# Designs tried in a protein design run: designed miniproteins, single chains, continued (2). Part 51

Each design is a single chain, and the fold is of that chain. pLDDT is the mean over its residues in the fold that is shown.

## One batch from the design tools (miniprotein)

Design m5753
Fold by ESMFold2-Fast:
Structure m5753 (fold): chain A 72 residues (1-72)
Amino acid sequence: MEEALRLAREGLRVVREGREILANAQTIQQVQRGVGLVLRGIGLGTEAWLLIKQGKGDEEALRLLREAGMKA
């Protein structure tokens, strides 16, 4: 449970940061950084989802994954 929640929170945070960078990007380097963060956040969210499927997640972790998906 703790690991799934941690990964879901980190994934959401990283996706949010990446999206904010992309929304304000004015250079190719900023676009690359933003895309890299979004992809990293999706990877963390996927790992958290697999843990939830194994019955090792909780409602809060699932909520955070849904929010990350909506913002990705």
Scores: mean pLDDT 73

Design m5754
Fold by ESMFold2-Fast:
Structure m5754 (fold): chain A 89 residues (1-89)
Amino acid sequence: SLTLKPGVTVDSKKGTIKFTAEFSSEVNGPIVWYKQTSSGKWELVASGPAATTSTFTVTTDKKGQEVTVRAVASANSQVYTASVTTLVE
């Protein structure tokens, strides 16, 4: 399964927040990141190699905004997906 941790604000003045996804099992497909738009649509924003851990960083240029992301990974007959919303502090 996939565990997507709440985002951590790494620069509040820039509104920069970092997300971490962890997999409980081996993943052999790429890890893909989506960000939710204000209209509720999902935009593909990043992709990376197969790994047990993946990170994605968003800069909003403003603290106090909510950021919603989704991490997806595929391996043959299985798909792992998780989403989280976190406030930039």
Scores: mean pLDDT 77

Design m5755
Fold by ESMFold2-Fast:
Formats: structure tokens, sequence, C-alpha cells
Structure m5755 (fold): chain A 95 residues (1-95)
């Protein structure tokens, strides 16, 4: 069991790692960036829906926008390399 603040900080770490992996640019790294960004979006969405702390909600909304941008960048990089992101989208939705 994690506090809202701990979940927010964990999502922040996932976003930072996803950004690093996107910069590396290999299919494996970009695929991992996609999954990390998707996990961050899921956690941040749950925080926005469940948290009663308006500061947590505000920070979660800002981080969610960053994670969504990283997710789109990862998907576009995979498509440009001839990789179908559909399996990654399914994995992201299952977690």
Amino acid sequence: METDREVLEFARELIERARELLEKGTVQDVSNAYLLASRAIQLLTQLIWNSTDPEIVREAEELKREAEELLKQAEEKLKSQGVDPTPLRQLAQSS
C-alpha cells in the first residue's frame, strides 16, 4: 500500500526513465519507454480520480500530460521503424 505522494513520485520516476529510453532510440528502449509512460498515465489517472488532495491532483494532471506526450513520441518512433505498437497498447491496457 502506497500513499498518494509516493504514487506521484513513482510516476515521476517512470516518466524520467521513459524520457531517457526514448533518447536512446533502439526498438527495445522505445518499447520500454512506451510501457513506462503508459504505466505512469494509469497511476496518475487513478490519483486524479481518487485523491482528495488538490495539490496532488494538480501535479498528477501536469505529469499525465508529460507522460501522454512521451507515449505519443514512443508510438511514432516505433511506427517509423516499422514496428506495430498494437501489442504494447494491449499490454498497457492489461496492467
Scores: mean pLDDT 81

Design m5756
Fold by ESMFold2-Fast:
Structure m5756 (fold): chain A 96 residues (1-96)
Amino acid sequence: SEKLARAIGHLLTGLAYLDEGRYDEAARSFKETADLFEEIGDYELSAKAYLQAGEAYKRAGKVDEAREMFKKASDAYEQAGNTELAEKARKLAEEL
């Protein structure tokens, strides 16, 4: 699908920014990836991408944005039926 191709494109872009230490740009790319996987209904991949966005925002010093991403990851893991990873993501948001 077009959305899947776009999600992969944003994921690769985010990984490239992460390798360059461009954490804010990496986080935005991972967030776009996660939003697209959520629209597709792939909640497991959406959750993983939101976790990557949260970690990148945390490294950028953007605590509020990091917290939002970890909460979105928790919600996406709940949608995927992965209660254990949902709890871990929720805890990451609380520990910021």
Scores: mean pLDDT 92

Design m5757
Fold by ESMFold2-Fast:
Structure m5757 (fold): chain A 100 residues (1-100)
Amino acid sequence: MEKEFELIREFLRGISADDVRAATKLHLLALGGSLDVELVRAVIEHLIEKGYGYDALLLADSVRSVLPGLVAEAAKVKDMRRATEEDIEEAIERAKEELE
């Protein structure tokens, strides 16, 4: 759980070179069955609900192998706003609350 949240934070903070690495790590965790799929789905859904389509789309794309439908849902968000670090933490905390 905490390792997936750290990878999500690094990815969404937009560190260009690290985004590719974070996406690769999330993809490998998903393929290996180590990724908490429901947790990642909850984060993406909260980003979509808040209108952060850009961040939602990028995160959904990184986990497309296990959550293919979320790419299409994120792409439907009319406003492609970028989430702030505080918005990312809010989405993560809401996901934790839903699972605990």
Scores: mean pLDDT 69

Design m5758
Fold by ESMFold2-Fast:
Structure m5758 (fold): chain A 56 residues (1-56)
Amino acid sequence: GAAAEEQARKERMLAGLEEAAARYGIPREVLDEIKALVEAGQLEEAERRAVAAILS
């Protein structure tokens, strides 16, 4: 269901963010902000910021 999918997405996003930060050189402060958005349930905003950080 949607709740289980949101939880799985949150877990995948958190796990992937650490790897992406190391791979693409995302600054620690930016990574921390994105993680805070994920923890707050702002998954769409967190994803957008992660993509922007990778593309920057």
Scores: mean pLDDT 78

Design m5759
Fold by ESMFold2-Fast:
Structure m5759 (fold): chain A 80 residues (1-80)
Amino acid sequence: MREELLKRVEELAKKMKEVLDRYKKGELSPEETVKELEKLSKELEPLLQSLRDDPRARAIAGELIEYLKPFREELEEALR
């Protein structure tokens, strides 16, 4: 059960990184990138809440935050 949730978290994290890679290549606009990330984030957030005390889930969340840092300000502008 928890292992299935972890696999889903890993899958969603990979998809979010793929969206960011497509944005880096100029394949997605900032607005399209934000929409795709919001869609994936809505699925990811309740899973991370369920796995709050799991060190592996925490590591995946931390990695995503670090991966998002270079784009955070640019994507935040696109949200407004």
Scores: mean pLDDT 78

Design m5760
Fold by ESMFold2-Fast:
Structure m5760 (fold): chain A 111 residues (1-111)
Amino acid sequence: AVQAILDALDARIAQLDAEIAALESQPVTSQNLGRLIALRLDRAMLQLTKQLLPTIVKMAEEGDEEFKEILDELVKLTPTLADDNSLSRVHDLTVKAMALLKEKGIELPKL
């Protein structure tokens, strides 16, 4: 399950890298620049999800029900991570995980 999440995150990051490279080869327009910034933010959020995943798994395995729910949702979203709606949900889960870690006094990963 965890390896499947990592593989899906890596595949989506690679897809975003290809989309970024394609946009960087296009003329500089307001629309292209806006899309490029959005893709870079999506990529940064997925990298954060990937960095948080070992901590999410550990907290879930130690019996934290909120982290179990986050992990279960990440597993469910794994097959559909190419979809933008699933990507948005992964971002929401990442924010929730970071907020819970901060509330528990656990250090957040350095970006």
Scores: mean pLDDT 86

Design m5761
Fold by ESMFold2-Fast:
Structure m5761 (fold): chain A 69 residues (1-69)
Amino acid sequence: MQEMTLEADSPEEARAVAAGLRPAQDLRVTVIGGDKVEELTAAVRDALAANQAAGSPGRVTVEGKRKEA
């Protein structure tokens, strides 16, 4: 399993990064964001799910974490 951390300020940035990911292996993504962490996490999940539907064979797990103050 591969792991990566994604930090983004907007759902549009998060979607753009995630849309570029075509995992051939199982991938765990940790999304770090401030007040929009839930929105960022949802955007990443949607983009990666679309990539899997389009033929990416790897399984993806996405988790959101809020930035510390």
Scores: mean pLDDT 73

Design m5762
Fold by ESMFold2-Fast:
Structure m5762 (fold): chain A 109 residues (1-109)
Amino acid sequence: MKVEELFEEVVELKGLKEEEKKKLKEEIEKNLDSERSLGGVTLKGEKGLFVGLLAELVALSLKKLAEKTGDEEAAAKKGRELAKELVELAKKEDFEGMLELKRRALEEA
């Protein structure tokens, strides 16, 4: 999956309007060269952006799960487990595994 496809999923899950989508895209482009840290793993450029967008999608799926179930504690517990798994996948640079984790999180929401 391309970074652009992850961006469109974030836009859809947040219910962003065209103006808000444009602002988010500008912020993402500004951060393309920035370092991203996830659980002690530092990724740069497009890899950092990929992990950042994927973490945002997982966070949005957990928010939707909490809204759907009314159980914020269960959603928080699920979030901690997904975060641990995401960190281990990021350490291995297993981008395909990270996409599968995102798919599971969204399907459970």
Scores: mean pLDDT 71

Design m5763
Fold by ESMFold2-Fast:
Structure m5763 (fold): chain A 102 residues (1-102)
Amino acid sequence: ADAAGERAVAEELARLLEELAATTPDPAVAADARALATLLRAAAEGRRESALTAAGRRLEFDGETLSMSAESEAAAAEAEARVLAHLAPAREEALERAEELE
């Protein structure tokens, strides 16, 4: 994958997270999804950005160097874990449906 392909993937993931944030009834999941989307857009655009997670932790990302502080990395990992945990039941249901078809 070239840099343009990587940017396209980051932009698509940001869009999906923004859609999740707009449709989820859980305000904590919405806040974490928006924070992650903000970082992905910053990475795609090569710019500096900051966002707040549902827990009130600050994410700071330098898209020019593709770097974060250890504190920001920990906060991003916590936000990602919350979003993934929210999506886990739907993923398990989809796998069960796939097994029923075979």
Scores: mean pLDDT 75

Design m5764
Fold by ESMFold2-Fast:
Structure m5764 (fold): chain A 100 residues (1-100)
Amino acid sequence: SLEAIERALEEIREAIREAERAGDPLTVTTLRSAERLVREALEAYRNGDVDRAIFLLEVAEGILRITLGVEKLIGASEESLRALERAIEAIRRAIASLKA
């Protein structure tokens, strides 16, 4: 479970690099917000607050899903869309691991 949250953080950081290369400031800004939330979830989990960790991960997933919807509507690059989808998937895996 700790490893799943740490993996989500690593995937988000890679997604930020991909979005920066794509030149997509909206995706970069939203991914950085998700990174902060996942980092806070990691700290909450380390402190034994699993419910708070799940809540923060679900908030991070939510903002990324909204951004993915917006990016699809405006015709963002495939690179930006894949970066968002990868980050969402990693967060979902972390949430599933904590609920198991």
Scores: mean pLDDT 88

Design m5765
Fold by ESMFold2-Fast:
Structure m5765 (fold): chain A 72 residues (1-72)
Amino acid sequence: KEFKEIAEKALEKVLEEFPELTEEQKKAIREAIENSDSIEELERLLREIVLKDPSDILKAAAHKLLELLKEK
């Protein structure tokens, strides 16, 4: 429950840094967050998304999202 709220807040920062992300890419990341309950699950789902769409911008956005979630 709390994980999804934290991940959504982190995604807002990612979207500010990567405004070039397409609506489809943004939707894919949001769906990954909705289908994950942990950083490990989110990382796995983001890897699958990047494999289907190997754009540099999507890779950078996924990396930044995970980095923000691992910060203490």
Scores: mean pLDDT 80

Design m5766
Fold by ESMFold2-Fast:
Structure m5766 (fold): chain A 97 residues (1-97)
Amino acid sequence: SSIEEGLKKAKEMVNSDDEEKKLIGKLALAVYLAMERQKKEAEGVKEEDYSEEEKEAYKNAKAAVTEYMRRVVRDEKELSEELKKNMEAAAEYVLKK
C-alpha cells in the first residue's frame, strides 16, 4: 500500500462513529508525522528548515507516540488527558495538510 492510501485510511478512521477506531486513526496520524520528520532528519534536513508550527506538531506527535508505547508496555488501558491532547494536536496538523 502507498503511504497516501495509509494516510487516507487513518483520516477515515478519525471520522468513524467507533471511538476505538477514532483513537487508532489519531494514533496512526501521529505515527505518520513522527516517521516523516525522522525521515527528513535522516536525509539531513536541519531544524531551522522547519516552521515553528511544524516543530510544535512534530514535538506533539513524538510525545503522543512515546507515551502510548509506555502505556502499552505497562498494560494500561486508560488514556491520560495529556496523551489525548497530544494525539489530537498531531492529528489536527496532519488533517490540515
Scores: mean pLDDT 74

Design m5767
Fold by ESMFold2-Fast:
Structure m5767 (fold): chain A 78 residues (1-78)
Amino acid sequence: KLDELAKIVRDYIKEKKLSLDEVEELLVEIFKEADEIAEKRNLYGLNEEEKVEILQEAIAKVFEKKGELKYAEKVRKI
């Protein structure tokens, strides 16, 4: 699951030809979204499966916020 998420993000970076600065911005947005999801759900002591599920939701939401609906759908289908 994590490898599939990483592949989708790499494919997006490659297709959109993101600069290093844009890649950094994308990763910061994903981690901020993941932190917000974990905080809102008041989750403590996350196992690896729960962490990957939060990361999946975070990546999907970031793509949705950017209007990248095709990539958001690919992430949600994993």
Scores: mean pLDDT 79

Design m5768
Fold by ESMFold2-Fast:
Structure m5768 (fold): chain A 63 residues (1-63)
Amino acid sequence: GAPVYEPVEVTVQPGDTLEGIAARYGVPPEMLRLSVEVINQLADPSRIRPGQVLTLLVPAGHE
């Protein structure tokens, strides 16, 4: 079946990047982009700031 993704709220820490956050949660780049653009309504993902809460689509039950 299709992979199942679950919304998870993540608080951005100083020095965090979207790539680093995605790596920590096992989020593929395409799901990260979808989460940033659609769920968080961010026009520019490089504009994340410390203390900001992001909703990420995280794969459920991988390996």
Scores: mean pLDDT 69

Design m5769
Fold by ESMFold2-Fast:
Structure m5769 (fold): chain A 100 residues (1-100)
Amino acid sequence: MEVKITRQRERLTLNGEEVEVAVAKIEVKLPDGTIKYGFAVAAGSRSLELARGAATDAAGRMINEAKKQGKEVIVHSAAATPEELDRALDEVVEKVIKEI
């Protein structure tokens, strides 16, 4: 089984507060050549409500794009403080991989 992870980060200003959104695209190639897709999303902010909103919005965008392409995807999202963003992303990446 081959796992490819592509990570992207974006900084947003929502209601005057900084929010960092991290997205990991996960591609798992099975022994039969089937490729399964997942997305892990984490958002970090001093406002956990803004982080939760940003993470949910990003996850929803990933799901909608996959649906338009006729793909089934597993998506998990998490909200965190800025200091915990990387840990939260790693935890949801692991969740996505386990469900694929």
Scores: mean pLDDT 83

Design m5770
Fold by ESMFold2-Fast:
Structure m5770 (fold): chain A 64 residues (1-64)
Amino acid sequence: NKEYQQLINRLIGLKLQLIGLEFQIRLKEEKGTLTDDERRQLESEIESLRKEIDDLERRIQELE
């Protein structure tokens, strides 16, 4: 199913983006360069990605 494969590929991409953002927060925390504003922005992006991942996983389950 082309739709199923497209959703799986999108899910993988989003999970990789999530890992990247989490790594960015950790790296900036270790360097002591993470500002409150940057943390808020990155956490907001992570929350948005997690929501999109959850929505995609639900859609994938509906196709199985």
Scores: mean pLDDT 84

Design m5771
Fold by ESMFold2-Fast:
Structure m5771 (fold): chain A 77 residues (1-77)
Amino acid sequence: MEETRREAERLLEHLLETEKTGKVEKRSFSSPEKVELKPEEKAMLPKLLEEAGLSSLSPAVLRAVLELQAAAVQAQL
C-alpha cells in the first residue's frame, strides 16, 4: 500500500504538470474499465486529490490513477 500510494502521488504530480501544459488533452487515456474498484479505493481518491492539491483534474486523469491503484493492489497478491 505504501509504495502504491507513493507511486500514485508521483504520477499525480506528473499528470498535474502535464495537464497544465495541455499535453494530456491532445491524447486520450485508455483506461481499462474492466478493472472495478472497491468502495474503499474510490474513497481514497478525494484524499489523494487533497494531499496533492489537485482539485481540477479531468475525469480521464482521475480514472487513470484509480486504475493504477487497482492494478498495484492486484500485483501485491
Scores: mean pLDDT 53

Design m5772
Fold by ESMFold2-Fast:
Structure m5772 (fold): chain A 90 residues (1-90)
Amino acid sequence: KEEVIEKIEELAEELKESEDKEEQERLIEELYKLAKEAAETLPKEEAIEVLRHAIDELQRVEPSLDFELQLLVASVIVGLATTLAVLKSE
């Protein structure tokens, strides 16, 4: 859990500091994949915490990105929030 949250924070910081659109897109995809894999492999309580943290980090970085990347981040946030809602309903 701690290692996954740390990696999510590292990816979010790299995304914030990146000036290359292709790198920013790759970082968004990596963060999404990491959060989804954690949600599938971790115990429910830890998965919920990781998903919340990933959503919070993406929401924090989103305003600094261009419009096209903001749309990509919004779609990722919706995907993660949907997974979180399903886990919480159990």
Scores: mean pLDDT 81

Design m5773
Fold by ESMFold2-Fast:
Structure m5773 (fold): chain A 75 residues (1-75)
Amino acid sequence: GPAVDVSVLSFEEAKELALNDPDPEKRMLALEALFRRAPRHPEEVLPLLEKLQSDPDPRVAEAARLALAILREML
């Protein structure tokens, strides 16, 4: 697939990649983009991170759990 630059991902692009891309590395990059946006837009990001906790890739699932734990302490 095309190369992904996490620094230029829009919210909609990050959401699409995180939920639908077959490549777990791309889903991880999308998760990072969502996490960076979460403190300013928690209501939009938190439901996406909750879905990613059930990701079939254990690295993505654990990153989502850790991200949610951090954000719930900050928010």
Scores: mean pLDDT 79

Design m5774
Fold by ESMFold2-Fast:
Structure m5774 (fold): chain A 100 residues (1-100)
Amino acid sequence: DELAGLSAAQKAVLELLKKIYEKLLEINGKEPEKKLIEEMLEEIRKTVTEKNEVALETLAKVAAATVELLKKGYSLEELEAIVREMDPEAEAEYAKLEAA
């Protein structure tokens, strides 16, 4: 939390989670899988360019999990809840880096 680099990565993850929530709401009545994949991959690619590998791994896992759940027929509300729960994992990864 006190290290600028880790704080910036955490903010990037939070911003991406917010965009995922917005896209989940927006896809009502559309083909959600294709649109979500394209948008999530674009955001992940932007984060790669900033060389934030810890954030990248978390973002990739969130994107992959969301796609798999859409394929299994989960509701948008269920997907939003799962994405929200990924936030605590990002904080846990930062804590591990500080301990190392």
Scores: mean pLDDT 51

Design m5775
Fold by ESMFold2-Fast:
Structure m5775 (fold): chain A 100 residues (1-100)
Amino acid sequence: MEAEKEVMELVEQLKKETNPEEKVKLALKLAEIIKKNKFSSSIVLYALETLLEVAKETKDPELIRRIIEVTEELISETPEDSPLAKRLRELKEELEKLLS
């Protein structure tokens, strides 16, 4: 899918980007793509874990809040007992700690 390719390209760009402001812009774009498209659990987790690392590095409050919002929407759409739902809740908790 073109959307999966765009996710992978954005993740690679984020790994190479050294400017914090540009990292935030790329991360916000990645979060929007994840929100708007249905991906496999592996792609969702890979993208969200990349976003968590960017959030830890930049500590941008707007980015962190946006990733939390996307993660909450994904949790609401995921079966409660799934391994994905458990990992999404763990990622959300780590993100919320960054806002403290």
Scores: mean pLDDT 83

Design m5776
Fold by ESMFold2-Fast:
Structure m5776 (fold): chain A 55 residues (1-55)
Amino acid sequence: SDAEVLAFAEETVAAAAGAPRDEAEATAEAVRMLLEAHGRPALGAEMAARILAAA
């Protein structure tokens, strides 16, 4: 399910564009935790940064 987790993360980055800052921060943390749980902490940190940049 790595491909499904990555697809979800990419969709979440796209959906975060223009989101309120507090919502973007909560979403970034959730994606970071999800990817860390799947053994991808470095990717989780990268995706979280992209979510915050898109907001």
Scores: mean pLDDT 80

Design m5777
Fold by ESMFold2-Fast:
Structure m5777 (fold): chain A 89 residues (1-89)
Amino acid sequence: MTEEERLLDLFSQTVGELLRLAEKASPEVRAEVLRIVDELFQRINEATSVDELKEAILEALRRLQELAEKHGLPDAVSLIKKAIEEIEK
């Protein structure tokens, strides 16, 4: 597996679990998660290096963490923090 594939897999798994948690919370939270993901995929198409991809994913995860904190989703916050830690390794 390439580093690019590892980063994308980790992000996809994190988003999948976030959407599952958001389904129990609010349609508005789910819509905002999908919006952040769509914005990230646009940035990925412009990335020319693994470092740029990593920075784009980390920025998206931090935005998702802020969203989860704003809406009082502690399980989602913990999930995102774990994903950030794994990517920063």
Scores: mean pLDDT 79

Design m5778
Fold by ESMFold2-Fast:
Structure m5778 (fold): chain A 75 residues (1-75)
Amino acid sequence: MEAGEVVATEEARKAAHEIGNIPMEKLTPENAREAAEKAIKGIEESGGSGEKAAKAIIEGDAETQAHALGIGLSI
């Protein structure tokens, strides 16, 4: 694996945890999606391999992310 992929994966994971840390009262479907897209965009601009990192997280850690967020990310 490339070092850049590890860093990008960690950034996306942190973003997902931030979304999960938002109280459900303040967490609207639009806010959650906006935050997720913002994180993916930031990873793409930082590493250039954001698509691979996003896929690795969704495919490899989908259960954990979905459970923590209660949101299905399909970006």
Scores: mean pLDDT 50

Design m5779
Fold by ESMFold2-Fast:
Structure m5779 (fold): chain A 102 residues (1-102)
Amino acid sequence: SMGAEYKAALDLLAKILDRTISDAQIEKSAKTIHVFTDKEFELADRVKAAIAANPDITRAQLKAFLVEAARTILGWSGVSDDTVVAVTASTVLDVLAAKAAQ
């Protein structure tokens, strides 16, 4: 199912970023899926595609990808890379969690 593909991407992304995603976070994201923008869905789908294309992607490569994707898709500028990574990673994890629950 499509949900299973998003769950696999969620689990792998969380592992690479050393994050824990709770069942409560997945349920909350699913119930608030209407809050996410088209650009945030585009960002999450691009990250899912990047991980699928390179399952051996390193944490450093993934962080660089998140910075570039945030700049290109969200128009993010004038903020430190660490802040961009933190915000973008959280957004992608939440969108993938919402999609995984479907």
Scores: mean pLDDT 80

Design m5780
Fold by ESMFold2-Fast:
Structure m5780 (fold): chain A 74 residues (1-74)
Amino acid sequence: MSPILEEAERLALLADKYAKQGKLDEANRYGKEAVRLALSAPVEEITQGIGAALRGIGAAIEAGLKNGKLPEGF
């Protein structure tokens, strides 16, 4: 596996973990750093590996947004 993509995935997992703990600020920071690293990886590997990294980040962001103030009503 690409070491850059592996590090990005690790940060994405940390972001998800912090989001689940209610530490949305930390989750957001780790998520942004994971995206930055994923985008720095070789483009040939990004088209396959970035999906996994971004999936983790997306899950953390969705958890934060839905757990925050995004319910439509009741």
Scores: mean pLDDT 65

Design m5781
Fold by ESMFold2-Fast:
Structure m5781 (fold): chain A 66 residues (1-66)
Amino acid sequence: SSNEKHLEQLLKELEDLIKREDYDGATNKTQELLDFISSKGTPEQAQWALERLARLWREAREKRAA
């Protein structure tokens, strides 16, 4: 679906921001993603996107702790 493609694009942009250590940009992109899910996402799309979002931020925290 177009929503799924848009969520994948937002997640890709978030991953790139985290890799660049642009945590202010990553926080803003996370809010954009959450706003999109709340307004236009189905429950299944929300679950999928939130699982990927949580995984990306967990990886970022682990790399910063190492």
Scores: mean pLDDT 81

Design m5782
Fold by ESMFold2-Fast:
Structure m5782 (fold): chain A 100 residues (1-100)
Amino acid sequence: DPAVEEAAKINGVSPEFYRLLSESHFVLAAMLLYEEGRFDALEAIKNLSPDPPSPEVYLRVKAEHGGDIDGLVDTILNGDEEERRAAAGLLGALYVEKIK
């Protein structure tokens, strides 16, 4: 998938790793949301596709709210499906950084 390959290159990871990371977003994001007590956002992500978001949407959400749990939660509650997937991915990445 050219979009996945371009997103992986932009983020400095392999395309296979980017796909795997996207597929695990729900588990990692759900764990962070559970620990933060954000059950509203946790409910909102239950039915999202784990497909990787478009590179443009991912980079936009990352620039606006990357590292900000409240901003990413607001994106999950009020954004479109692509923005919700991007925010879930970024929450998953934040969870990984917190447990390192």
Scores: mean pLDDT 70

Design m5783
Fold by ESMFold2-Fast:
Structure m5783 (fold): chain A 81 residues (1-81)
Amino acid sequence: KLPLSPEERRLLYLLASLLARDAHTSSEETVEKGRAAIVAYVRSTLSPEQAALVEAYFDEVLRRVREEGASVAEVQAEFEA
């Protein structure tokens, strides 16, 4: 489970969903720029441990969507289990 408030988790899952959608419809450069902005924000606002967990979550969402065709909901369920 991600060590975030319920509202922060909802925002994170929404951002992950948008990033995953962009991975299918936008240029790779645009997706990487978006990911970099999210990572920079997370590193500036969360503890290093929490930031690492959030970064791992975004990386796994992108990997599974691009390589396995998984939905964001499937990846979310695994991180919440």
Scores: mean pLDDT 68

Design m5784
Fold by ESMFold2-Fast:
Structure m5784 (fold): chain A 72 residues (1-72)
Amino acid sequence: SLGLAVAQAGLDVARANGEEEAASYFEKAIQALKDGNTEEAARYLAKGFSKLSDEARQAALDAMAAVVNALG
């Protein structure tokens, strides 16, 4: 799904930058999406973004925009 692909993009960026706390929240967002809990997933995505460094946050936004453009 688009939501899963967006959450995965955030996770991949967090992992690539060694940002384990942000990665943990994106993993929880993916699990919430798999469980059908879109509201909880949105909350975890927001937390994941808040834990990213400024540089990693820009990379995550770019990756997510690319996913939305390709799949949305």
Scores: mean pLDDT 85

Design m5785
Fold by ESMFold2-Fast:
Structure m5785 (fold): chain A 83 residues (1-83)
Amino acid sequence: SDGRGLFLLGMTTTMLNTTRLMTDQLLADPSDEQALRTAVAGAESARFFAEQGKDLKLAPELEELARESERLAREAEDYYRKS
């Protein structure tokens, strides 16, 4: 249904935005372990919501949001590892 698609799009986007904010925090403070944990959890949650929408016409958009979240979480891990 349209409501399910909008919900999953909203949740996946929210998780991407959380991962982005925490990755930016790690760029500023690479030792912030809490920011790293939150960035990784955000990407995992974005992936979870994208998987829930695999049967939907908007599945490609959900996949793109989840991949971007995962890319940002890897960036966050790299900042933390190099600190």
Scores: mean pLDDT 90

Design m5786
Fold by ESMFold2-Fast:
Structure m5786 (fold): chain A 94 residues (1-94)
Amino acid sequence: SSEFEKSLQELKQKVISELKKLIDKGITHPIVWTQVVYDVAKEILEKHPSIPKEKVEQLLGEFHIRMTIHYSEGITSFEEIESILDRIVEKILK
């Protein structure tokens, strides 16, 4: 649904904003990024019941796996993070 898609885009934007703050402070560890995604997802769920918990769990799991792989390759740029989140959001919406 359009509402569900909009809520996921708001989640993505908030995650990117919070991760930017961490990267600006030199915090690039995937476990810390996964925790930030979880905290933002919890906040969004409380405000946007259109996002099912199951889909949030998919986002968290895929983000953790993808970020762990990219971290091992030394990739910590925002462009790659946004690309990962975009792919996960698209997959969840299917």
Scores: mean pLDDT 70

